# Ledger of designs, part 96: designed miniproteins, single chains

Each design is a single chain, and the fold is of that chain. pLDDT is the mean over its residues in the fold that is shown.

## One batch from the design tools (miniprotein)

Design m3323
Fold by ESMFold2-Fast:
Structure m3323 (fold): chain A 64 residues (1-64)
Amino acid sequence: GAHGADRAGAEAVALVGHTGRPVRVRVGDKEYVGRDVASAARAGREASEHALRTGAGGAAVEVV
């Protein structure tokens, strides 16, 4: 649900801030890339919006 995507957004921001590396946020077949804190926050927001529209169960975050 949306809670998984919201947590992924927070995780993406934290990972970029902590590591200085880009992150990917995946929701279903969609991927969003954050290269800095601002773009990671945008990636998380867009992933949450996609999850809400599609009913996707959750999101995954990984450092690239």
Scores: mean pLDDT 76

Design m3324
Fold by ESMFold2-Fast:
Structure m3324 (fold): chain A 98 residues (1-98)
Amino acid sequence: MTEKVENMSAKGKEILAKLQAQIQQLNDQANARIAALEARNGTLSDEELFNLTKDTLQQQIALIEQAAKEAEKAGEKDLAEVLRFIAEKMKEELKAVE
């Protein structure tokens, strides 16, 4: 997998870097929101925490699926397949906890 990333086009690398930055920003915002809510309201219930993290994970899945479509349009089929596989695994994990 790492070697495929190194042999990726400049466009493929741009798509991957943008996706990684967007996911990091979502995680940072979600963590800040959880911390702010706990500081104001005390300990969140397991259901409240799960609902907040589930929403964030669903947004991450959507970003990965969008990046996969962009990669496919750019001719980066291997990258698109890897990203779709990651999104599918994340969806399976969410279903397993519901």
Scores: mean pLDDT 78

Design m3325
Fold by ESMFold2-Fast:
Structure m3325 (fold): chain A 80 residues (1-80)
Amino acid sequence: MEEGRERAREAVEEAKAAADEAAAGAGPAARAKALGYGSGAGLAGISLGVGEVAGDPEFAAEMAEKALEKGKEAGEAGKL
């Protein structure tokens, strides 16, 4: 149970680190990546909260990982 939450937290921290590195590039592409990764991390945080209230941290971890992937995809496509 706790492992699911820890996996989701690790994914969020990884996304934050990637967003910070992308933002350091100071270009439009770097900003788009930072926004995508940041959006994914935000959605992952929401998923963790929902999972905790519902008592399903494994589901929260899965949703958090999917949210991070979607955020990265959007950032890399430059659509944010």
Scores: mean pLDDT 59

Design m3326
Fold by ESMFold2-Fast:
Structure m3326 (fold): chain A 59 residues (1-59)
Amino acid sequence: SEALDIVEKLLNGESVKVEGKESLLYEVISELNNRDITYTIENQKVVLVSTGKYFQIIN
């Protein structure tokens, strides 16, 4: 799953930017929730509170 790959990169201390649909953002959020990971949503990106690393969808 693309969402799983993104979450793995975030947990490894990488920020990820991809072109895609907003549905991918919700899939990543769902995976973070399933793993009890704390995040914030800022400026159309999901930011991990512990690391400051983020996932952002680019149009």
Scores: mean pLDDT 82

Design m3327
Fold by ESMFold2-Fast:
Structure m3327 (fold): chain A 64 residues (1-64)
Amino acid sequence: MEEEAKRIAEEAEAAPSPMGGAARAAGDVTKKYGVEAGQRAAELAAEISKDPAASKALRGVAKM
């Protein structure tokens, strides 16, 4: 889960739109591991992200 969270955080930080990047990366985890896993990975990614905008977007995705 930490590896998925790091990947999601990096995707959100690198994307032109943090919300778009976060939603896409979390959606990929959800498709592969299920909704609960996707939400947990997005929440963890928000905690480890160094970018406040990316962190906020990831928290939003985790709550959806």
Scores: mean pLDDT 74

Design m3328
Fold by ESMFold2-Fast:
Structure m3328 (fold): chain A 128 residues (1-128)
Amino acid sequence: TIDEDIERIKAQIVSWALRNGLDEETANAYGEIYGKLERIAYMVQRLRDMPGQVNQEEAIRQIEGLLSQIIDILKQNGFTLLAQNVLELSRKLLEALRNNDVSGAESYLERIYSLIHLYLTVEMAEAA
């Protein structure tokens, strides 16, 4: 299930970060972020694959809430520049969804993943 996939991804990210010298607070923050990104990816995929079975307005509202939570986690952990960049991409992602451009939303989500992954990788390199 998606909930099992989310918990697996969270555990994998936390384990990976801890093994590379990040503290528990930072490792757990990245785990929560990746779990939320996976839920967003699942919801966007359902909007693409099963549009008639998904309440689009409710899905967009839930995605917006998850993106806001990711931005808050980043801010609380001192990643202010990353939070600002994710906020800008989140705005574009939500605009794409409101315009029924699911492919554009997927592109912006991939850019959010790539930025967060880059920051995690840099922190792990600096901790080594």
Scores: mean pLDDT 89

Design m3329
Fold by ESMFold2-Fast:
Structure m3329 (fold): chain A 89 residues (1-89)
Amino acid sequence: MEVLVRAVNSDGSTAVAKLKVTDEGVEILEARGDPVAISALENLVKEHGKELARKLKEMKPGDVLEFEVYSDVAKKKITLRLKVVEKKE
């Protein structure tokens, strides 16, 4: 399954990413936008990939999911909001 998401950090930085969802977790196929938002999304996938995959499988376009993640670029914990834009199998 492929999912297009829009990522918005609590600091206002934004990115768009195409994610591949598998039983092992999530892979980032493509990401564009703010490096802070992309770094936070990469850390989310790395540390919480299985939970993210489970939630993305249950979500529909327009749904929003929030996670607290550490940003290596910003050197702090941030809230990352993911909005599902579209889903394809």
Scores: mean pLDDT 80

Design m3330
Fold by ESMFold2-Fast:
Structure m3330 (fold): chain A 70 residues (1-70)
Amino acid sequence: SSIVLPDTLRAKRIKVLLESDDETTRGIARIEEGVLRSLARKRGEEFDLDAEAEKGSDRDPFYKPSEEEV
């Protein structure tokens, strides 16, 4: 539990943003994807965007957890 957005929700958010018709929004999503891949690589893990997003399927990708949910 953490007050920061979990990687699963970040991955789901990236997938949603990549479906946007706005080029700037898609560009931001590509940068975020690169960040998650870099973090996974530092942990010695391979990053799969689809698999990571599936772990967060039950939550809103833009949800911010309250302190009561930590």
Scores: mean pLDDT 67

Design m3331
Fold by ESMFold2-Fast:
Structure m3331 (fold): chain A 101 residues (1-101)
Amino acid sequence: LTPEQQALRDEANLLLTRAARGVQEIVGHEGAARALRVALALAGEDPTPSVEQVAAALEAAGFPAEKARRVAELLAPALNEARALYQAAGYSAADIVPPAP
């Protein structure tokens, strides 16, 4: 990676880390892990899920509407911005797989 590509990746990782911490404050550690799994599954179907889509998916997974909305407001923009930064750094979906052994 060039220094510029590394900086973009580091910014994306920082955004995701901050969002994860915020989610933990709302739903706790176990709730945050579950919320992230739901959001990542949705992002696999729609690469740029909206706040409304993430909130609806979290409610369907059993989160209270109030908490689902607050979590979605943190996760949706962070996931979308991190994806844009990874794409700007030259990463594709294929580049997210672990290095070949």
Scores: mean pLDDT 74

Design m3332
Fold by ESMFold2-Fast:
Structure m3332 (fold): chain A 76 residues (1-76)
Amino acid sequence: MKKVKFEIHRIVDGKLEKKVIEGYENDKETILKFLEALREQGLITDEQYDELKKWIEENNITLSEFLRKLVELENK
């Protein structure tokens, strides 16, 4: 399984804060860690977090499908 790394950037009080998550492609625990990190950084709402967590738990979601879903949620 391919190892993946992603980094979340957030500006807090004029400083760039970074959160790094590492894991494996298509690993449910890795995707759930990513989702939790997005919530902690305020990049998704609590409602979006609950819906995405349920979707991940109920389905065999790939990392690419998860990222596509995030893009769809940010769409205009």
Scores: mean pLDDT 75

Design m3333
Fold by ESMFold2-Fast:
Structure m3333 (fold): chain A 80 residues (1-80)
Amino acid sequence: SKMEILKIVNEAMTIMQQALNSGKSVKEAMDEFIKYLREKNAPIADQVEKVADEVLAQDQSDSEKVRNFMLRALKLASEY
């Protein structure tokens, strides 16, 4: 259900934030986010992985990459 996917994405956002706070790179934090989506069988996991690749390729600050990734992941969950 849409509610279940939104719950999983919110949990993944918490995991990503904890990874960043522990000094992991943006890529490592995004990888942990995607891994959690896959472990929970979230149907948007492949689309979120493509978003991570696109965001990491952009000439932006780490904080802008994190913000754009999180916003795009939430949009994917909301549109499912």
Scores: mean pLDDT 89

Design m3334
Fold by ESMFold2-Fast:
Formats: C-alpha cells, structure tokens, sequence
Structure m3334 (fold): chain A 95 residues (1-95)
C-alpha cells in the first residue's frame, strides 16, 4: 500500500531530523522533553501506519488516491524545510 509506505517514510524522515537536532543543537530541558515526546509519538505512528491511514480516510472521508496523495505530501514536507516543499506538498495533496 503506497499510502502506508509514504506515511512510514515521512515518520522515518521526521525521526531522523529530530534525532539530528538532539545531537547537534544545545537544547533546553523543556525542548529536550518536547523532542523526546515527539520522537515517541512518531515511532508509534510509524509502527501503526496502516491504522493511521485508515483513521485519516475515515475521519476526512478520503478515497485511496486522496490518502496516497496526502501521505506523499507529508513525506515531501518531512524531507524538506522551505516554503517550496510546502507548495509542492499542497499540489500533491490536491491531485
């Protein structure tokens, strides 16, 4: 399932970025706590990607193609950091 794979890849990219941030940045105790909580949540979402896709489809009333496009947009946003990635992600989600 392409939507499930895209969600897993998006979560994996975000996990990688947050781990790199923890290693390279001098974070406050509050920022470290938020980072740890975010990492735990992303790991759980990655593990339950199939359920996440099903819940998004049910809650938002999306078909398989729309769920795939949304997941691809999330993956693109997770891989980028600029406004250009947000614009491209919006195009994919609207297709």
Amino acid sequence: DKAVENIKEAMELLIKKLKEKEETEDLSEEEKKRLKEALAKLEELKKNAEKVVEEIKEKEGLNDKQAENLAEAMKLMASGSGPEYLEEAQKIAEE
Scores: mean pLDDT 70

Design m3335
Fold by ESMFold2-Fast:
Structure m3335 (fold): chain A 55 residues (1-55)
Amino acid sequence: REEILNEWFSKLSELHQKILKEAYNSDLSGVEIAEKLGVSLETVIEAVKKFREVV
């Protein structure tokens, strides 16, 4: 079960992995994560949406 999530996570781009780690492990909002990583808010939303589809 954790194996499936770990394999899926490893297949994501390095950027998407960083977004999900921040979203999961920090109290930052989507906007704050976008600013911290230098990406658009849409990129953060798409990464989180993909994660929610597998959990």
Scores: mean pLDDT 71

Design m3336
Fold by ESMFold2-Fast:
Structure m3336 (fold): chain A 66 residues (1-66)
Amino acid sequence: AAPKVVTVPGDASKIKVGDVFRVPGAASPMTVTEVTPLPGGAALATAEDAAGNRALIRVEPGTRYV
């Protein structure tokens, strides 16, 4: 099965459970349900859209989102 992992630029230290953000290419905004810190300052977030699709979103440090 194809992995549903999306990497987005941003501040990994700012992402938290309950955050809603738009992933490039996604049909709907994703709501973060879980955040796991990764070595090197990255973070892995589990997120779900309004249709119940789940995705793993990797946020890499060092790139400004806004």
Scores: mean pLDDT 64

Design m3337
Fold by ESMFold2-Fast:
Structure m3337 (fold): chain A 60 residues (1-60)
Amino acid sequence: GTKLSKTELENTVKIMLEAGVITEEQAKDILKNARSTSEVARLAGISPRTARLLLEIAKK
């Protein structure tokens, strides 16, 4: 499996912040530490399915 790019993470974090799903502190933690969809889901407090959908949207 390919690791997530920095750009994909940044775009996903922006979407989640604008939607009110995460805080600024969670956003910084995700950008620093998340390397996979599962880690994004855990740090954001959302399901892995939701995290994957947001990452696919951010990629497009």
Scores: mean pLDDT 77

Design m3338
Fold by ESMFold2-Fast:
Formats: C-alpha cells, sequence, structure tokens
Structure m3338 (fold): chain A 63 residues (1-63)
C-alpha cells in the first residue's frame, strides 16, 4: 500500500530527515502522520533520535 511504501522510505531516512519529514507531515496530513508515527519500525527509529528531535515528536504525538 502507499502507507507501507512511505514507512519503508521513512525507515531508510537519516534520523534528522525522519524527524523533519514527520514534523512536516503532522502539519499537512495529520491522519497519515498518526498512521506512520505509530508504526513499530518508525517508533523504534524515533526512540533512537537525538533528545531534541525526540522531544518535538513526542509533543506532536501526545501533547
Amino acid sequence: TAVELKIEELVKMSNDELAEALVQLSKTDKSLFLKLATNDAVLKKIAALSSKNKAILEKLLFG
């Protein structure tokens, strides 16, 4: 599916590219952002981000 292809793209991105892509997606397509940001592979990669990028994404997901 288009969602599966997007997950594959995100997993291949650098940590900074992933953080930027997810932040932009949260502003342009909130439903797609939530589907991608709750995927297990994407979440594991988010957990490995710098404290700054992780804090921004946690705020978008939970606050």
Scores: mean pLDDT 77

Design m3339
Fold by ESMFold2-Fast:
Structure m3339 (fold): chain A 93 residues (1-93)
Amino acid sequence: MVSYEITDDPIENYIFVESVLLLVTSEEFKKLPKDEQLRMARHALEFLKKAYPLLPKSMQERLKPLIAKAVETIREVLGDEGDELVKELEKYL
């Protein structure tokens, strides 16, 4: 039921977090129906919540610009419907 499984390899966990953040900041994401955008953003946040705390601080710092871009993109495409997702993502900034 989870597309990405948390592993004991921090590099794999980093790649998975980066991949879900890249999905929700992509041009393809912006072209999706709002229901699909909301679903993908929620999945990305769920995975980030599980994987991000397991990463070394250096890898966490490398992800912060992508998290900031995800916050911006979610605000732009979802507006008020994205407010709770934005608040949760901002906790990682």
Scores: mean pLDDT 79

Design m3340
Fold by ESMFold2-Fast:
Structure m3340 (fold): chain A 79 residues (1-79)
Amino acid sequence: EVDKALEKIAKAFKEAGLTPEQVIEYDKEFVKTVDEILKMDDEAERDKLIKNFAKKYLGEELYPEVKIIVDQYLEDAKK
């Protein structure tokens, strides 16, 4: 499921004409955003931040895929 979400996001970056270097920069911004989400106790505020990130960088249609990856990252961050 996470692998499928990552594949869709990678395809979206390719369709947008991003270079591998630009994808790395977006990944940095994504990690930074996830670190901020980890400090939030309110799930509605977390969802707003995730949706805003998807809308700003990838397009709001990819919100479900971004949500899956964020949820997995949050689980991994517990270890």
Scores: mean pLDDT 72

Design m3341
Fold by ESMFold2-Fast:
Structure m3341 (fold): chain A 59 residues (1-59)
Amino acid sequence: SAKELLEELLKQGQTAGAMAVAHDNPDEISPEYARELALKGGMSEAQAEQLARAAASPA
C-alpha cells in the first residue's frame, strides 16, 4: 500500500521519494498522517511540514 511504501522510504531516509508518494496518494495518505509519521521517523518539524504539504497539494 502507499502507507507501507511511505513508511519504508522514510525509514531509508528517502525524503524526496516519500514526498512523491504522499503527493500521488492523497486518498490513502492524509497530511496529518504524513506529518506524524515523519516526526516519529526522526525528521525535523520543517521536513514533516514539507511532507504534509506534499500530501495536501493537488495533483
Scores: mean pLDDT 79

Design m3342
Fold by ESMFold2-Fast:
Structure m3342 (fold): chain A 110 residues (1-110)
Amino acid sequence: SPERTLELVRQRGAYEAAQSDINKFKEEIKKAKELIETAQADPNVPRELIDELRKEVENAKKYLKDAKEHSKELTPEQRKQIDENIKKGEKDIKSLEDAVKEAEARYQAA
């Protein structure tokens, strides 16, 4: 039926949107991890590096939130893989937020 076709199109759109959001927060997490490695190699952590790290973490959080919203429209089968990526992203972002706080504390102590 036309109604069933429209529902399938909407479900596919939500799945593709969730996958896109996951790819985006994975890229931001990757950038943030590279910035942390740069910060750890330098005993003098510049403010600009901390600001860039914060921006990448906030971007990752935004895409994670978007992925969670799109995941609500998915079938149970589609959701399983998306939820695993979201949970991993949440854990990685939490670790990055802790690293930002540590870098900020080091900057303020200097």
Scores: mean pLDDT 83

Design m3343
Fold by ESMFold2-Fast:
Structure m3343 (fold): chain A 84 residues (1-84)
Amino acid sequence: MEKAVEAYKKIAELMEKAAQSTDPEEARRYAREAVDLAEKYKEYVPDSFVEGLRAAYELPPEEQKARMASFATIAEERIEKLEK
């Protein structure tokens, strides 16, 4: 449980930074770091979450930011449920 919460918190932070960044290169860097972290923690997060994040990273910049924001929200909801 602790590792799942840790994974979601770190991934959510990077996804939020990707969504909020005004620099496209910085946004892509954070998005890539989020995907890499999700793959490192794949045993603690659903495969569908990792696959969804990878798919979001391949989208055009505007769609990538929107999807990263959406996945950050999902991660925060899961953290809240796990910490209860």
Scores: mean pLDDT 78

Design m3344
Fold by ESMFold2-Fast:
Structure m3344 (fold): chain A 66 residues (1-66)
Amino acid sequence: DKEERQMKANVETMVKNISSSSRESIVTAAAVTHLRNPEMAERMIAAIKKVDPELADEIERAIASL
């Protein structure tokens, strides 16, 4: 509820300020997070998909390539 709203707002702010270089960094960070903590990675991807589905697809492809 309140925590979910806060997380969504943080992701939306992050996405609005993403440069092309930052997009690659986010993809890499999410892929590394999947190797370390897959539950956290799933949450991160779900949050990103609500704001930027293309970025979420890039992350899922990166994870599939691991």
Scores: mean pLDDT 72

Design m3345
Fold by ESMFold2-Fast:
Structure m3345 (fold): chain A 87 residues (1-87)
Amino acid sequence: MEENLAALDAYTERLLKLLDEIEKTASKEDQELLKKLKEKLEELKELAKEYLKDPENEEVRKKLEELGKEIEELLEKIRSSIEKVLK
């Protein structure tokens, strides 16, 4: 379990650094979406750590489900924005 928490931290840090690089070259609209995504990913990381420590915690599970939906909506908006640039 601790090994999984360390992996989650490493992947999240790498993803946040990639998003920082993308943000520097992104449009203002995409920069706002990327900032929101970074904030939600940081929240997801902390909640995921709490869930991995105590999987029986229903409050943390519900928060993860809600946050997951918000992240999916943000990813869809970012994907739509990228598709407009590529086409």
Scores: mean pLDDT 74

Design m3346
Fold by ESMFold2-Fast:
Structure m3346 (fold): chain A 80 residues (1-80)
Amino acid sequence: MIALVERAREHLAKAEEALAAGDLAAFEAHYREAMAALRQVGASLSEEEQQALAEYAEQNATPGDPHSELDAMLDWLREQ
């Protein structure tokens, strides 16, 4: 699970780099991989774990910053 969130962060960063470089194909590929990894994380968590993670992210992440949100997810998962 931690590896999936780390994979999502890595692909999100690469997607942003590709977009800045004007490489739309690489952007789409990396963004798709990041979203797929996050869906797998969500599917692996119980309802209680999903609520706990959402509360942790609300308190520890900058709203609307995906990198900050993923960092909060990693910190929470490491505490479990």
Scores: mean pLDDT 77

Design m3347
Fold by ESMFold2-Fast:
Structure m3347 (fold): chain A 86 residues (1-86)
Amino acid sequence: SEDKLNEEILKAFEGLSEEEIRELLREAAKEDEEGREVFDVLERMDAEPDPEEGRAIAAAFRARYTSEEYREILLRMAKRAVELLK
């Protein structure tokens, strides 16, 4: 189930810093065109000093994907990141 998958992902990332998790997700996105696009948008939002502009970037990106599609891309990247830990 999705709940078990989320629990497995959280457990795999247990003990890792936020920076280490970010690096794993960056590496996981390397071979995934949609994952790279999502990660690039998240990095742009993080780098944007204006919070309103950051929210606008996120909103424009989410207009391209449904919340379900966006979640599926994130889960796919997270699964690949977990595989990189093995």
Scores: mean pLDDT 73

Design m3348
Fold by ESMFold2-Fast:
Structure m3348 (fold): chain A 70 residues (1-70)
Amino acid sequence: MIEEAIEKLRKEVEELLDKVNASEQVKERMKTGLAILEREAQSLSEEDAEKRFKNFLEQAKVMIESLAKQ
């Protein structure tokens, strides 16, 4: 179910943010992005939703890693 997949993605992103001790601003930005993604996913096929979730997680990893290097 899409709802289960988005909750799993949210947990993974939160764990990544906690691991690098990200600022509250970065956490809020990610939370907002996840909320938008959740709304968009409701109008997508399960296959398209999975692609969106994977792309979001990969982009989140890259951004968090870049911030950790700064």
Scores: mean pLDDT 77

Design m3349
Fold by ESMFold2-Fast:
Structure m3349 (fold): chain A 119 residues (1-119)
Amino acid sequence: ALSREERRALAEGFIQAVRDLTAALINRARELGLPEEVIKEIEKIFEKIVEEIRKVAEEGIEENRPLEETLDRMLEVFRKGAEELKKLVKDPAVQEAIDEMLAQAEHAVATLRARAAAA
């Protein structure tokens, strides 16, 4: 079984993956010529998503929930946030980039879940 410290490290690994993915999406949005005011709004939405993901991680760790359950809940928050972004930005290339970001986040969770299950 994973220690509390190991569970925290794996949850932080997903939070870092989300930060890296959101930074890549912001850079892509700039390359596609989105207005800076729209980019700033996207950044604010991602800041809220990361804060909520961290809250879910902290609650799951403190309550000694299975890490797999905590990771799934963190991914659900990210998925819901991404769907709200797709409503805000109608550009097809940005929507495709959001879908790719979600696929990469799902892969990150699958990798972390495999590590948790092996312990």
Scores: mean pLDDT 87

Design m3350
Fold by ESMFold2-Fast:
Structure m3350 (fold): chain A 82 residues (1-82)
Amino acid sequence: MSPEEQALELAAQADAALEAGDLEKFKEYAEKIVELAKKNPENLFVQAIAYAAQAAVAFLEGDLETAREYLKKAKELYEKYK
């Protein structure tokens, strides 16, 4: 499985956890996405998903400034990938 496929699978699991209201499970999957990004530092797609996941965690914790910064980084990386 490619790093991109792994990131998408983890993101889908994180989304399912949010739909179920399981914030702890969501954070667990977000952490796994960040670890995947650390192993693939040159992969712009995986980096973008990791920043998006960190933005969502910050937003849920009420840190809107950090959430906005991470979301901006995610968008910039995703634009370079596309």
Scores: mean pLDDT 85

Design m3351
Fold by ESMFold2-Fast:
Structure m3351 (fold): chain A 105 residues (1-105)
Amino acid sequence: SMKEILEEIKKLIEESKARALELLKDPQMAAEVQTTADTALERLDEIIEKYEKGEISDEEALYKTQLIILEYTGEMQVAARREPALEPVLEETNEKLNKLLNEMK
C-alpha cells in the first residue's frame, strides 16, 4: 500500500541518518547531516498524516515524496563531497529509495 511504502521510505532515511552520523567525526558536519535528515523525516511525517486522513491523493503523495527525496539526496551529496566515507551510504540509500518510488507509480 501507499502508506507502507511511505513508512519504508521514512525508515530508510532514519537508517541512512544513523549510518552517516556513525561515520562523521566533525561536529559541524554531523549537525548539518542531522538537520538535513530531520527536515526530510518531518516532511515525510506530514505527508503520511495527510495521506492517512485522505487529504492528499496517491499522485500528490508521490510528487511531494519525490521532492523531499530530491532535496535530501542533494544535501547528502554536498556532505559526501566533504566526507567521501558517506558515498557508500548515500549510494545504497538512493538505490533503495528509487525502488520504493517506482512502487508508488
Scores: mean pLDDT 88

Design m3352
Fold by ESMFold2-Fast:
Structure m3352 (fold): chain A 78 residues (1-78)
Amino acid sequence: SMEEKEKKIKLATLAILLKVAEDLGDEETKKKLKEILEKKYKATVEEAEKAFDSIEYSEENYKKMEEAKKEIEEEIKK
């Protein structure tokens, strides 16, 4: 469904943000991202990574991932 596709985009975006936080050594952001993943999306880090690996990178999906990134970044800011 479209709702399942949107969830997959958000999981893939969370996987990217987790990798960026890890590379920057930002443990607090990493913890907050894991909490969003587990509590809001009921998903594991492995599931987020699988979503990232399997998502089709089209112009539409890229735009949706940029939108999801902004939404998630606002959630972790507080």
Scores: mean pLDDT 83

Design m3353
Fold by ESMFold2-Fast:
Structure m3353 (fold): chain A 58 residues (1-58)
Amino acid sequence: MLSFEEVLEEALRIVKEGIEQGLSDDEILERINELMLRQRLSDEERRAVLRTVMDYLK
């Protein structure tokens, strides 16, 4: 299982790769949700990941 910092790095990687591949925001968020489900994040950690992702997708 990844540390929280590694999860944030992986989430940003998913966002960058998704943008480069021409994925929609919804498709990128689907991949992020799959990551969060696999890593068993706390509610606070999930909010931090989503906030970071949403700031990047603006």
Scores: mean pLDDT 80

Design m3354
Fold by ESMFold2-Fast:
Structure m3354 (fold): chain A 84 residues (1-84)
Amino acid sequence: MLLSREEAIEIALEGIRVYKETGDEREAFEVVKKKLLAKGVDESVAGDMAGRVIDVIRENRDLPDEEIAELAGEKILEFQKKYG
């Protein structure tokens, strides 16, 4: 199943939430990966997508959550087009 933009942003927001609550990139990564798998993303791709989301969160941590989520969601959609 292909993720919609809204679904990608929702997954990214969950990653942002965990990252801000814990400060732990690994915990945020695992939550994003779990959400991607639950949406039907292949196991072989879900980890790489989750990694890209965490990269965006880390690189843009000074931006508002909504803006980070839009950037991270766009990376999920780009990765899905190339490898999903």
Scores: mean pLDDT 82

Design m3355
Fold by ESMFold2-Fast:
Structure m3355 (fold): chain A 55 residues (1-55)
Amino acid sequence: MKSIEELRKEMMELGALAVGYATKYVTTGDEKDREKALEYIERENEVQKELDEKL
């Protein structure tokens, strides 16, 4: 099982990746960058849900 600290770190990493790809999408208009941003947002939401279940 992941600790609360591990989940928070994972959320920060996933959020940073999501922002990175979203920023790239705004610059390039490339749907692949949009898809990657959405994938990382979804993963961040899953980690947030797991964190909420531990609180």
Scores: mean pLDDT 80

Design m3356
Fold by ESMFold2-Fast:
Structure m3356 (fold): chain A 74 residues (1-74)
Amino acid sequence: DEEERRRKRLEEWEKNSSEEQKKAARAVAESLRLIGDAVDKAIAKSKAEGKPLSEALEELAKEANAKSKEILAK
């Protein structure tokens, strides 16, 4: 039973992880997810507008910083 094995691993992980560590891990995971989405959009935009990739990366850095602050504020 895969679900039972996952549940047991989760229970053990919960005993060995503080709530603060779990919250921090979730915030990092969400930040990485949003950064990935921003990367794809920036590349697509640079291609559509014929702009250099370096400019797309600058936009990405600005958006990633803004989203990281938003996630940590929630």
Scores: mean pLDDT 71

Design m3357
Fold by ESMFold2-Fast:
Structure m3357 (fold): chain A 85 residues (1-85)
Amino acid sequence: KEKEEIVNNLVKGFEGGNVPKMLEALEWLAENGDAEALKEFLEKVSELVREEYSKKLLELAKNVENLSKEELKELARELIEKFKS
């Protein structure tokens, strides 16, 4: 339930231009390191973002299930920085 909310908030962030809401969801992923939630985020967002981000997100999604929780947290932090830039 919490995980579905995070993914939904990220998608809504892109659709509505609500970057702060998207960042809140990414911060949760950075703290919790949930592989399934991060994979869903990467796949959904890759369909909604510009090509530059889409390529990176799809590549990350391929490996997300094989990452440790700490690595998942680091990926979420990197995504936060890229979206803030």
Scores: mean pLDDT 66

Design m3358
Fold by ESMFold2-Fast:
Structure m3358 (fold): chain A 62 residues (1-62)
Amino acid sequence: SSTQQAIRDAGDRAVARALAAGLDEDTADDVGAQVSTALRANPGWSDAQRQQLVDDAVARAA
């Protein structure tokens, strides 16, 4: 579904952004896993809510 793709894309973006911020691969993978887990628990969230979660998760790990 489009929602499942959006969740995968958000997790991938979280990993990429964490790496770009200078975090190590293990930390970046953890951030991606946290984002994916939270979004799977909230499949009705908007694109804006999904992006905010990515922003918050990356900022929290940095």
Scores: mean pLDDT 85

